# Designed miniproteins, single chains, continued (3): the designs that were tried, part 62

Each design is a single chain, and the fold is of that chain. pLDDT is the mean over its residues in the fold that is shown.

## One batch from the design tools (miniprotein)

Design m10274
Fold by ESMFold2-Fast:
Structure m10274 (fold): chain A 61 residues (1-61)
Amino acid sequence: IREELAELASTPAGRKALERVGRILEKNGYVTDEEIEEIAKETGLSVETVRRIAELVQKEM
């Protein structure tokens, strides 16, 4: 889990996705599919990768 987060944080796209997901979770407590798709478009990551990031961040909070 922490290893996956560290690997994601090593890339600009992964860091941006982590920051976006973290802000949404702090504000709302959940991330919607629409928000996941928007983050994927902005970062160039797949929807599956962004969904995995949301799951990992939620678990650490």
Scores: mean pLDDT 77

Design m10275
Fold by ESMFold2-Fast:
Structure m10275 (fold): chain A 80 residues (1-80)
Amino acid sequence: MDLKGKTVVILGAGKIGQKLADELLSKGAKVVVIERNKEKLEELREKYKDNPNFTVVDGNHKAAVKVQLEKADIIIDTRK
């Protein structure tokens, strides 16, 4: 599947979510990760700070979450 130009929203930044983010970015997708844990948010912002196709959104910020979900071509929920 060609993911170039597609926006993928990943819910949750656990091991599976981060692996998916790396794979999707390598395929040319724009990746948005939504995470509620503040420490994980800060770690992700630092890890991907130089990647213009990666965005981290605070899952506690309802308005920002809604905007990203509405823009998403694909939504992947890694939470249970």
Scores: mean pLDDT 80

Design m10276
Fold by ESMFold2-Fast:
Structure m10276 (fold): chain A 58 residues (1-58)
Amino acid sequence: SLAEGYRNGAEQAEKAADEFRKLMEKAEPSTQPAGKRMADRLEKQAEELRARADYLES
């Protein structure tokens, strides 16, 4: 279903954010702010995708 697609997308975005945060733990300090902003964007994308899935199932 379309809702399943959005939930799968959210899961993948959450996984990508987690992996990116792990990479930033070992990154040069000058790179970390940009990497953390990227992880934050991925987390927000996951939240939006979950909200869309919930809307479709309501």
Scores: mean pLDDT 83

Design m10277
Fold by ESMFold2-Fast:
Structure m10277 (fold): chain A 58 residues (1-58)
Amino acid sequence: MRLARALEDFEAKSPLELTLKKGDLLRILEEIGKHYAVVESLKTGERGIVPMSKLELL
């Protein structure tokens, strides 16, 4: 199972992106190229696109 943690806060700039709080636990559903991922929040169940640079892979 591919898990990640948010390294810092991230504010969604579009409806396709997910807002993150530092320390949020996420499941990686799909990597989009080298720079973005579709993730699911383990806290809220919400899904969206986030930059890979904001994630620590667990």
Scores: mean pLDDT 84

Design m10279
Fold by ESMFold2-Fast:
Structure m10279 (fold): chain A 99 residues (1-99)
Amino acid sequence: LSKQQQAEATVAMLTMLVSLTIKELEKSEDPKAQEYAKKLKELKDKLMEAMNAGDLEAAVKAAEEIAELLKEAAKEGLVSEKVAETAEKLAKQLKELAE
């Protein structure tokens, strides 16, 4: 696969993971979970906008911000550590592809 096709696949996997995580956080009555869901929606929109614009550097930045936010949510017990680790791996893959 071309680097562009690999980047598109990586972003698709990350956006799917984020979308599922947002749904789970929105089911929670915890105000912190609602705040994380809102921030994840904003970052997901930035990631998708960057990819639509062909701006891989902006997409990497959004993916890294998503990974960091999920890591914080996992430390608070609101998201599984596996979700945070997967997001970090996908952000690193996207960064390598943006070279």
Scores: mean pLDDT 88

Design m10280
Fold by ESMFold2-Fast:
Structure m10280 (fold): chain A 74 residues (1-74)
Amino acid sequence: LRELALQGYEAGRRAASELPDDASAKEVEEAALQAADRLIAENPDWTPAQKAAVRRGALLGAGEELGKRRLAAA
């Protein structure tokens, strides 16, 4: 699960890097979940717990990336 959460985190962080610094929380969540769903589609044998770990990781990664960019811009 830890490795899958990290994969989600990296995918979500990358997706967020394409968003503007003023992106809404909803836009961040949508981009992160789209990135997670792409990973899940490539791994249809994953359990519900593994899929949840990837989605949670992606949300954390996307949020952290935008937070860091906003701090750097301030």
Scores: mean pLDDT 77

Design m10281
Fold by ESMFold2-Fast:
Structure m10281 (fold): chain A 63 residues (1-63)
Amino acid sequence: MDEEMRRLRLLAELEDGVAQVNYGVSVLLEKKGDKKGAEEMRKLAEEARRRAKELEEEYKRLK
């Protein structure tokens, strides 16, 4: 259980990091006029953010 909690926390942090990177890339693409590429990166960031929240909720349920 303790190891499972640590894994969930680490995975949540990694997914949040992925979301931040993809969101940053989307901002850069929008600034270059690639609105379609920016939208795609935002979608990937939202998916990673969603996974991070699901992992955080699972972590809280185990505690």
Scores: mean pLDDT 82

Design m10282
Fold by ESMFold2-Fast:
Structure m10282 (fold): chain A 57 residues (1-57)
Amino acid sequence: SEEKAEELARILGVTVEQARVLIEEMKGKSFEEAVEFLRNVGATEEQARKAAEILLK
């Protein structure tokens, strides 16, 4: 949903369009896989955990 994209964009400091791409790429991943992916694209551990929680809700 749009709300998830906006929230993710604020947490990661990216555009809403970039956040939508990340949401699609994260579909079907576990929490740990999501955190690792986000860390690998430059998120801090805290940002990655918060973003992964939003994506799994």
Scores: mean pLDDT 80

Design m10284
Fold by ESMFold2-Fast:
Structure m10284 (fold): chain A 57 residues (1-57)
Amino acid sequence: PELRVEPVVRDGVVSAELTDVPPGTSAEEVVRRANEAAERAARELGLRAEPVTMGEP
């Protein structure tokens, strides 16, 4: 199975949602793929991408 990331639009900003995470996928890979998907979707839609950052604990 492949890591899947879906772009989600909220209030004119594109973020990313994880729909399929293979076992053993690193956190760095997840963050990279999420940012990549959001940026690409934002570019296609003419919107701004919300960067994936470490949220508040």
Scores: mean pLDDT 70

Design m10285
Fold by ESMFold2-Fast:
Structure m10285 (fold): chain A 134 residues (1-134)
Amino acid sequence: SQLEEGEKRAQDLNDRASELSTQLSSTANLSATSSTEQVRQSMTEILNRVQEFGDEAVELAESGTAHTADLVEGVLNTALTNFQNNSSNGTTLLSQNGTQETVEIFQGQMGLTLGTLGSARTKASLIRRQKLEE
């Protein structure tokens, strides 16, 4: 059914959010022993993947049922919380083992990443509310 297809796609997004969270944690750990250039490259890759994830999440919310949009908002809220926690943990790890330049690059890129994810969540929330009014 369309409901089952929407639930499957929302679960696929949730799995992808978990993979992205794992990649961020791995990048923060590598950053403690890596060059500034490697940190910048890894964080840029994460930002690009989060931008794609956010766009796909918004598209799923727009194309799906109100139930699917609700599931997507839940996925994005969970992803935001996980990324905020990883940002705090990564900053702590880099402050202990990295240079000031490495910390600043990580924090700057995390700000962009969290902003992108927050924007997607806001759009999904608005779509969900609109579908519930129809």
Scores: mean pLDDT 80

Design m10286
Fold by ESMFold2-Fast:
Parts: sequence; structure tokens; C-alpha cells
Structure m10286 (fold): chain A 73 residues (1-73)
Amino acid sequence: MSLDLLSMLERVKEAIEKAIEAGAPLEALERAKEDAEEALKEAEKNKDEESVEKLKEIIELLEEGIRKVKEKE
């Protein structure tokens, strides 16, 4: 089960990277971050260390994207 979730998170990370490169709007990145933070809480509760690591990577990527968008404001 953790392996299937990890594979899904890997695809989500790739999708987020592409979205940021394509100039995704701030609202979309903020929503994705909220979803990732909620998923992180569940993964931590379940002691799924691999998913926790991947979700932290996703959150960091989203924070970088949000910062980049805000710099243009």
C-alpha cells in the first residue's frame, strides 16, 4: 500500500513541477500546498516515513513556486 501511495506522490510531484514551470496561478499552488500539508498529517499519523519524505519534498517545491509567484507582485 505505501509503495502504491509513494508512486502516486511521485507523479504528483512531477505534475507540480510542470505546473510551476508553466506559470501556475498563486491560488492553485496554495491549494496544492494545503492538500499536501493535510496528506502529510495523515502520513505522519500512520508512521509512513517514505510518504512523509515525499510530501515534504512536494511542500518545499510548492513553497518555492509560491515565493517565485509572489516575487512578481
Scores: mean pLDDT 78

Design m10287
Fold by ESMFold2-Fast:
Structure m10287 (fold): chain A 59 residues (1-59)
Amino acid sequence: MSAEEKEKKLEELQREAVRAYLLRDREGLRRSYEEMAKIEPEKREFYERELARALEALA
């Protein structure tokens, strides 16, 4: 992927994560963060931590 394509896809996935959070869709939230981690594997720990925080907030 080009840097521009990567950025656009990450923005789309971030919007999907926000939507999933507002809908209390735990599966959608997990899926969005996993896809972001696939695009930026160097930030996987960051995405896993953010996902954990979001899931905890929905508990």
Scores: mean pLDDT 83

Design m10288
Fold by ESMFold2-Fast:
Structure m10288 (fold): chain A 85 residues (1-85)
Amino acid sequence: HMTEEEKAARESIESFLKARGLDPDKLLPVLLELRRKENVDISTIVSALAKAYRDSKTIDDILEKLPEYVKEERERFERLRAFLA
């Protein structure tokens, strides 16, 4: 069971990966799992992925760095939200 929002999220991430020459079959499942586990939006995942991609030479290196960058981006948005509240 997949919602329309989840389908749109998957398509957006897949397009980002393909545009950068990354294998969506390797990265997409991990990115979708991190999105659900950390309860973050697509922009947070894409931002974290872009940072991991910049600092990495292989897909394995990206996968190792992704959880930390997702947490950093989540904390950044939480600080912004607290400031605006």
Scores: mean pLDDT 74

Design m10289
Fold by ESMFold2-Fast:
Structure m10289 (fold): chain A 73 residues (1-73)
Amino acid sequence: SAEAARLLAEAEEHFRKAVEALAAGDFEAAREHLRRAVEALERALSLLVSPEEARRLAAAFEAVALAAIEALE
């Protein structure tokens, strides 16, 4: 769907910005962009699977990404 594609593009953009922030050592900005990426991803996935599955997948991704950010601090 067009809405799912738009939300996935938003998630990709925020994830890209999170990676750029990490490379710059800006952990606060990295967390904020990750949060926005996860929100967009969950919304996109809820249109493609179920809301329950979308929430589980988004939460799993967020947990791994946050652990990586904390390990790099």
Scores: mean pLDDT 84

Design m10290
Fold by ESMFold2-Fast:
Structure m10290 (fold): chain A 63 residues (1-63)
Amino acid sequence: SASRAAIEAMLLAGEAARLLEEGDLEKARQKLDQARSLANTAASQRITPEILARLDELEAELA
């Protein structure tokens, strides 16, 4: 469901943030890609804009 996809995207974003703190940039990028795919699936959910903003912030750290 869209709600489940949004929750999973949030969890993946959290994992990506932890991996960035650990310096594992490759795994962080993979988790961010997965999170973005799931967030796009959940586009109608109220939390999705906040998830996408967080993903943009984390992706900027990888650039």
Scores: mean pLDDT 80

Design m10291
Fold by ESMFold2-Fast:
Structure m10291 (fold): chain A 66 residues (1-66)
Amino acid sequence: MSEEEDVKRAEELAREAIELAEKGEIEKAQNLLTRAVAESRTEKALEVVLEYAKEFRELVKKIEEE
């Protein structure tokens, strides 16, 4: 797998996780982010997942504050 393909895969999984979190499916979103981390082969893909994980944490915090 190329770095470009690895980054694209990580981004797709992370974006889907954010979409699930926005729908309130927090457990599914967490599982998908964990999968994105596990499937990341390169440092750049991990950096992409970490940025989306930050967004996920902000979404969870907003839900918890309601």
Scores: mean pLDDT 79

Design m10292
Fold by ESMFold2-Fast:
Structure m10292 (fold): chain A 99 residues (1-99)
Amino acid sequence: SSEEIKNLAEQKLLKADSPMAFLEAGILYIFGTSNPKTKSILSAINDSDNLEEALEKARPLVPQEFADAFDFLVEKAKSFTGNEEERKAALEELKRLVE
């Protein structure tokens, strides 16, 4: 269900140990698995060797209605430090942008 997928994405986001893992979890949180764009965006990220390449490939696939949430996620991925409190704060802000 979409709620189960959101809960899974939240757990992945809070446990993310790299900028790429954080970005993938955030995409799953924003779009879920029912959005046909999710697979394309995640494939673009997974097929990329670094964050910059992932962003160049993923950005054109993001619907305009989610641009603000995606841009926030991108900035947090770029500044990723692995700090638990920073990941928790990012999740709370992402919830506000998506809800």
Scores: mean pLDDT 79

Design m10293
Fold by ESMFold2-Fast:
Structure m10293 (fold): chain A 103 residues (1-103)
Amino acid sequence: KQEAEDYVKLGEFYLRKGEYDKAIEYYQKAIEIDPNNADAYTVLGEAYLKQGKYEEAIKWYKKAIEIDPNNAWAYRVLGEAYRKMGKFEEADKYFKKADEIAK
């Protein structure tokens, strides 16, 4: 859906500028239009990760994985979020899963 993809691009623009609240707003608009866009959930999680909101980031990365279980990128950033929370066992589990998928 082109409109959803245009909102993802706007979110990416604001994410690059460090305007994380605006990035989140546009990624949420993309998801409202196309709730099955796994990549939109991954970049929404990335915006929360950039804000230090690790629990919110994990929630959205898990949603991306639910939609696309073969998304190695989503597993990698999920591992990074757990690592930033000091949850190293969970981080290692998801990094290993990302490596298995990326093969």
Scores: mean pLDDT 85

Design m10294
Fold by ESMFold2-Fast:
Structure m10294 (fold): chain A 63 residues (1-63)
Amino acid sequence: METTTIVRTVGGIRITITFSAAGEVLSVRAEAGSVVDAEDREIPVAARTFAPAEARAFAEHAL
């Protein structure tokens, strides 16, 4: 099956959105990279996967 994946980075968070061939949102995954604190240290941030309803709402507003 053919799928299309879009990757965006916002505020140190990598967001991966996967679409079906019909253009429907199949999944959204937010993978936290790091954020820089006031002392210029990189702090890892927890990754999360969105529920399907939240994933669709996020993709509609974020794309």
Scores: mean pLDDT 59

Design m10295
Fold by ESMFold2-Fast:
Structure m10295 (fold): chain A 58 residues (1-58)
Amino acid sequence: AKPSAAEIYDLMVEAAEAQAAGDRAALARKLRELAEMYRSHGKDELADRLLAVADELE
């Protein structure tokens, strides 16, 4: 099923919390999940940018 706007928002909050905590691994994981959600909404450019940031964190 396509993710809801609320699911995307919750994942963005989780990513921000991971960044604030300095947890690079958790941030990378949340960014990859967020990228898949944006891709399912046809936002491929944003998804690709999020994946690139996640790769730099690992």
Scores: mean pLDDT 78

Design m10296
Fold by ESMFold2-Fast:
Structure m10296 (fold): chain A 90 residues (1-90)
Amino acid sequence: HMPSQDEIDLALLEMEAAVLKSVAPRMTPEELEAGVKRIVERLKEAAKRMSPETLKQAAELVKSYVREAGERAGVPELADKAIEEIDKIV
């Protein structure tokens, strides 16, 4: 048994988003912005090959973690911009 590509992409996005949330309180606004942009770009690349159902799940997951990361870093406005961009992908 090998995981599907959707399962692999979803797991990688979750891991990266969770790490960003975890380190967010120690990040500068510039570091957080770079980390958020990186995750959004990875979601965009995965979106090219994901099923619509998995993409919706991935988008909601990433938005949730990004929102929390922005709150923890004290710059929720950065998270809001990224969430708006993610909403354009679905």
Scores: mean pLDDT 84

Design m10297
Fold by ESMFold2-Fast:
Structure m10297 (fold): chain A 71 residues (1-71)
Amino acid sequence: GEERANRRGLGHTLALQGAPDEEVARLAGVSVETARRYRRAIQAAKEAMEAGKSPEEAGLIAQKVLEEEEA
């Protein structure tokens, strides 16, 4: 759904800015567990960027981590 996709994007952005899991969950309208999943994806993206990957490549890596955590 469009609302779900939009809230995922918001949660991802807020976690990138270093917001706490509780605040990300509240602002994005998701569970704390989902907010933690967003943080894991962002951590993977940060590691990729630190390794010299582009922001676009880091974003794809983050998306893949999110898909794997969706089990």
Scores: mean pLDDT 68

Design m10298
Fold by ESMFold2-Fast:
Structure m10298 (fold): chain A 66 residues (1-66)
Amino acid sequence: MTEEEVEKLREILKKYLGLTDEQADKFIERLKTMTEEEKNRVIEYLKSLGATDEEIEEVKRILDKI
């Protein structure tokens, strides 16, 4: 995962989940240990919170590399 991909993921998580920078970083570390099913649930949750198709595609692309 590149630094730019971490930054994009952090911004999306902060925007939709209302996380602080520290909380977003901890959530990203948890995402690295999640199963594919758990990662898919996070994606569906972000969609339910109003994330755009472009933001979801970016998240999916980043999570597929972890």
Scores: mean pLDDT 82

Design m10299
Fold by ESMFold2-Fast:
Structure m10299 (fold): chain A 73 residues (1-73)
Amino acid sequence: SLLEKLQSKDPEEQFEAFRELLKDPSVTDEQKLAAAESLARSGNPELQELLREYFEKHDVPDELKEAIEEALS
């Protein structure tokens, strides 16, 4: 499941699951925000770089971007 992949020890698997979560129309913005915050707080620099690159290339709500930037601080 996507939730299981989000808890993976592999940052690439976590990021892939997050991308699928963002594309799922049945997932609420609050659930997407919670997942993004959890990934940012993981402290994995590779995952943080993948998240930053994704936000630069895709239209993502400002609330989601700001929450991740705060979690990285």
Scores: mean pLDDT 71

Design m10300
Fold by ESMFold2-Fast:
Structure m10300 (fold): chain A 99 residues (1-99)
Amino acid sequence: MKEELEREVQIALGLMYRGIGNIAYKNGKYEEAAELYKKAAELLKGLDPELEAEALTNLGEALYKLGKYEEAKEYAQKALELNPENEKAKKLLEEIEAK
């Protein structure tokens, strides 16, 4: 149906933004990575909780690199609400709380 095609396109765009965000993150461009991951999470919102959780975890990791620890914690917690088994989000929270 048209609605299914619209959801699939939105998920594909979310994954594309996440992929570009990963490239920015690997190049130390954490501000750019955070904006790209935020767009990915917005595109994935309510469509795929596992992919949304991954995008929110990536956003939290980028914010952590920027020293925005409270924001990083909020996004990691939100990711775990969507996917309690997300190991990267768990590790991010542990790293923030160990400070």
Scores: mean pLDDT 87

Design m10301
Fold by ESMFold2-Fast:
Structure m10301 (fold): chain A 95 residues (1-95)
Amino acid sequence: NKYANAIAANPNNAAAYTNLGATLLQNKDYNSAIAALKKAIELNPNNAAAYTNLGNAYLQLGKFNLAIAAFEKALSLNPNNLIAANGLATAKAKL
């Protein structure tokens, strides 16, 4: 995996963890995506994209309260994030 190799070369590369998380999310590996995205957020707490993808991963796992918290954080960082706004509405509708 290109992003896993980038992380091995530079373990503090927040962008590589965000991209790895997005790739794992596309592959429906939601638990591994969550781990990668949490590491991206640890390295860069203002990463709206990582919070949006984290919300999507939690939503797919049926963890609706965690998805809501992640999408609300994404929207606090980028209020015009339509993906996070739609994800938040979906997660709230599941409660």
Scores: mean pLDDT 85

Design m10302
Fold by ESMFold2-Fast:
Order: structure tokens, then C-alpha cells, then sequence
Structure m10302 (fold): chain A 73 residues (1-73)
């Protein structure tokens, strides 16, 4: 549901701002699983841009790598 995706995206944003790798990984995993395929690239690009803007690009890349690995399993 759109509400579940919105909640996952909000949790990911908060975790990114707090520097919480595990919470960010879990929230991104859920957001990517819930997002339609055509929106997944935009979600990834958005978090990369936000992470870079707040100086946490390495945290975003680590969380995305972990989330993608969990989704592929």
C-alpha cells in the first residue's frame, strides 16, 4: 500500500539523519520491496542525493548494498 511505502521512506529519512545504519538498511529494504519497479531507481537516487547533501553518502551506499543483498536473497 502507498501508506506502507510512505512510512518506510519516512523511517529511512529519519535513520539517515540519525546515522543509524541498521535502521536505514531495514527501512530501505522495506521501501524497495514495496515500491513499484519503475519507482525503485527514483527512491535509490533520492536517498543518494539526500545522503550527499547531509555528508552521509557512505552510510547511504552501505545501507543500499545491504538492502539490495537482502532483497536478492
Amino acid sequence: AADALRTALARAGKALEEGDLEALTEALERALALAPPERRAAVVAGFRAYGRAIGKEELVEEALARAEARLAA
Scores: mean pLDDT 85

Design m10303
Fold by ESMFold2-Fast:
Structure m10303 (fold): chain A 91 residues (1-91)
Amino acid sequence: SELARLLEELRRLLEEAARSNADPELVFEIILLANEIQALALARGDEEAARLAGEIADLAVQILLEEDPARRERLLEEMRRKLEELERRVA
């Protein structure tokens, strides 16, 4: 499905961001993709999946505003946990 494809892309971007110490360009792409996933989930009537996608976008915004590399890494770990929850819901 389109939603599953976007989730796989989001997973790829998240792992790349983790390896790059939260490269702002990758984090910005995560925000855009998470917002697209949220819109598709809402269009499907899955309000809970949309909420989880929105929380991932919010975490990505926090990462962009965070100047401490160690705090960015912890926020990326939290985002990874939210993505795992979203992936389980869509599976």
Scores: mean pLDDT 88

Design m10304
Fold by ESMFold2-Fast:
Structure m10304 (fold): chain A 60 residues (1-60)
Amino acid sequence: DVEAELRAALKAGVDSVKAGDYKTAAEHFRRGAEAAERLEGPDSLLAQNLRYQADKLEKK
């Protein structure tokens, strides 16, 4: 279930940010972006936003 996968990835990413684990958070947001593209198509704005957030977290 792609919707459940997206939801789980978003929750895990947010939980990781709260824990200060930015590298793990970025990995979860990248998985969420892949799920968002599969759900919404290759031009998913949600997927683009999640990759942008992951890139920012990787620099922390």
Scores: mean pLDDT 82

Design m10305
Fold by ESMFold2-Fast:
Structure m10305 (fold): chain A 60 residues (1-60)
Amino acid sequence: SPEIEELKEEQLELSRRARAEIDELVAAGDLEGAKKVLEELKEKSEELDKKIRELEAEEA
């Protein structure tokens, strides 16, 4: 499904951007900022996983 592929691509892009942002914050010594980005990534990733699972169930 194009929708599932799009969501999976969004999840990969989200992880990639968050990793780069966390690395920059850690290098700058902003550990609180890094933790906040990680927490937001976890929440958004869980939401995307739920959407992917629901769409995969509809295609089964």
Scores: mean pLDDT 83

Design m10306
Fold by ESMFold2-Fast:
Parts: structure tokens; sequence; C-alpha cells
Structure m10306 (fold): chain A 56 residues (1-56)
């Protein structure tokens, strides 16, 4: 689906960014993808909570 393609694109971009970050540049692509997924999930949760508060 379009959502799955968008999520993969976001994860791929986050992995590329992490490759340049000193703390994570030694990690494998699989480890970086897991980190990216965790960050994306946290972002989604925060966004959902913010939207729910706005909706009342």
Amino acid sequence: SAKEKAEKAIIDRMVEHYREVENWKGMSDEELEELARQKLEETRKSAKEALEKLKG
C-alpha cells in the first residue's frame, strides 16, 4: 500500500541519517532499521495523543 511505501522511505532516510551519526555509524543496517522503527512508532504515538486531545 502507499502507507507501507511511505513508511519504508522514512525508515530508509532515518537509517542514512544514523549512518552519519557517530553514536550509531558502527551499527548494522538491521539494527538501524529497528532503531528507526522505534522512533517512528514513538512519533506516531505522540502525534495520535496530540490529535486526540485536540478532538476532545
Scores: mean pLDDT 73

Design m10307
Fold by ESMFold2-Fast:
Structure m10307 (fold): chain A 67 residues (1-67)
Amino acid sequence: DELEKKAKEAEEKAEKSSEEVGRLYYRTAVAYRRAAELYKESKKAGEIAKKAAEELKKRAEELEKKE
């Protein structure tokens, strides 16, 4: 599943990152897993959750670039 794969990638980045960046990547992974679960119940809810997860990933990547 694409969302579960993205969650796994975010977890791997969290392990390799500083504590602050790692926390954002862990939150990103949790958000992607949540989006995958919501897609099973509602496409609309899944889409909203996926967008939130993508926003968290972007914030983590921006913070990583500043460090």
Scores: mean pLDDT 81

Design m10308
Fold by ESMFold2-Fast:
Structure m10308 (fold): chain A 118 residues (1-118)
Amino acid sequence: GEKKAEEALKKGQEAAEKAEKGDAEGAKKGAEEAAKAGKEGAEAGNGGKAGASAAAGAANAAGKAAESGGPKEAATEAAKGAREAAKAGIKGGSSGGAAAGAGAGGAGFSAMLAGGEG
């Protein structure tokens, strides 16, 4: 379960990075992959349900932003999703949840910085 939460987080970060680069299709696909891995992690039950859910939330936000068009909008939505993911990780109190929340928060911060450049 925990490895699937980590996979979902990594895919969510990749989706956010693709959105920053203006690859709306790649961002959408990455968000869908992250959501799938997040569901699998949550279903396994043995590690990081909160982390998996948080990562899936961040991925969904990135995907929606990509569908709306414009890399700046995608980055903003990814940052919002990452903040919610971090909040869920803190609230869940599991090691996997905390790690996934921290990583998703990092992805959002990175997206915000990249959006601020342009």
Scores: mean pLDDT 53

Design m10309
Fold by ESMFold2-Fast:
Structure m10309 (fold): chain A 59 residues (1-59)
Amino acid sequence: DALVEQGRAYAAQGRYDEAIAAYVRALALDPDDEEAWRNLAAVLEKAGDTAGARALLAA
């Protein structure tokens, strides 16, 4: 999945806003993509949104 790959590349560069946008796009196309959900939660934690990441995983 090109969008998940792109999000991972942005996250590796510390570009968390771009990574979040890529994962959100991937989930809009395939909401059952567990890898995209996990990567989104991880990047939200790294961006300093720990509470948001936990809420996302708890839902």
Scores: mean pLDDT 76

Design m10310
Fold by ESMFold2-Fast:
Structure m10310 (fold): chain A 56 residues (1-56)
Amino acid sequence: TNGSTEFMEKALDVMEKAGQLTIENLQSFKASAENLGDEKTVKRLEELIKELKEKE
């Protein structure tokens, strides 16, 4: 999609490459995505949170 959802996903990719994707940051992004009603981004963020937890 265009607009805010694509921008948020691109921002996540940038943060991931920079090594700044933490569970804390992902939880904050998830809250923002929920406010936007963007279920697709929420689902993406939950997957990333799970991946990080699995690495523990």
Scores: mean pLDDT 72

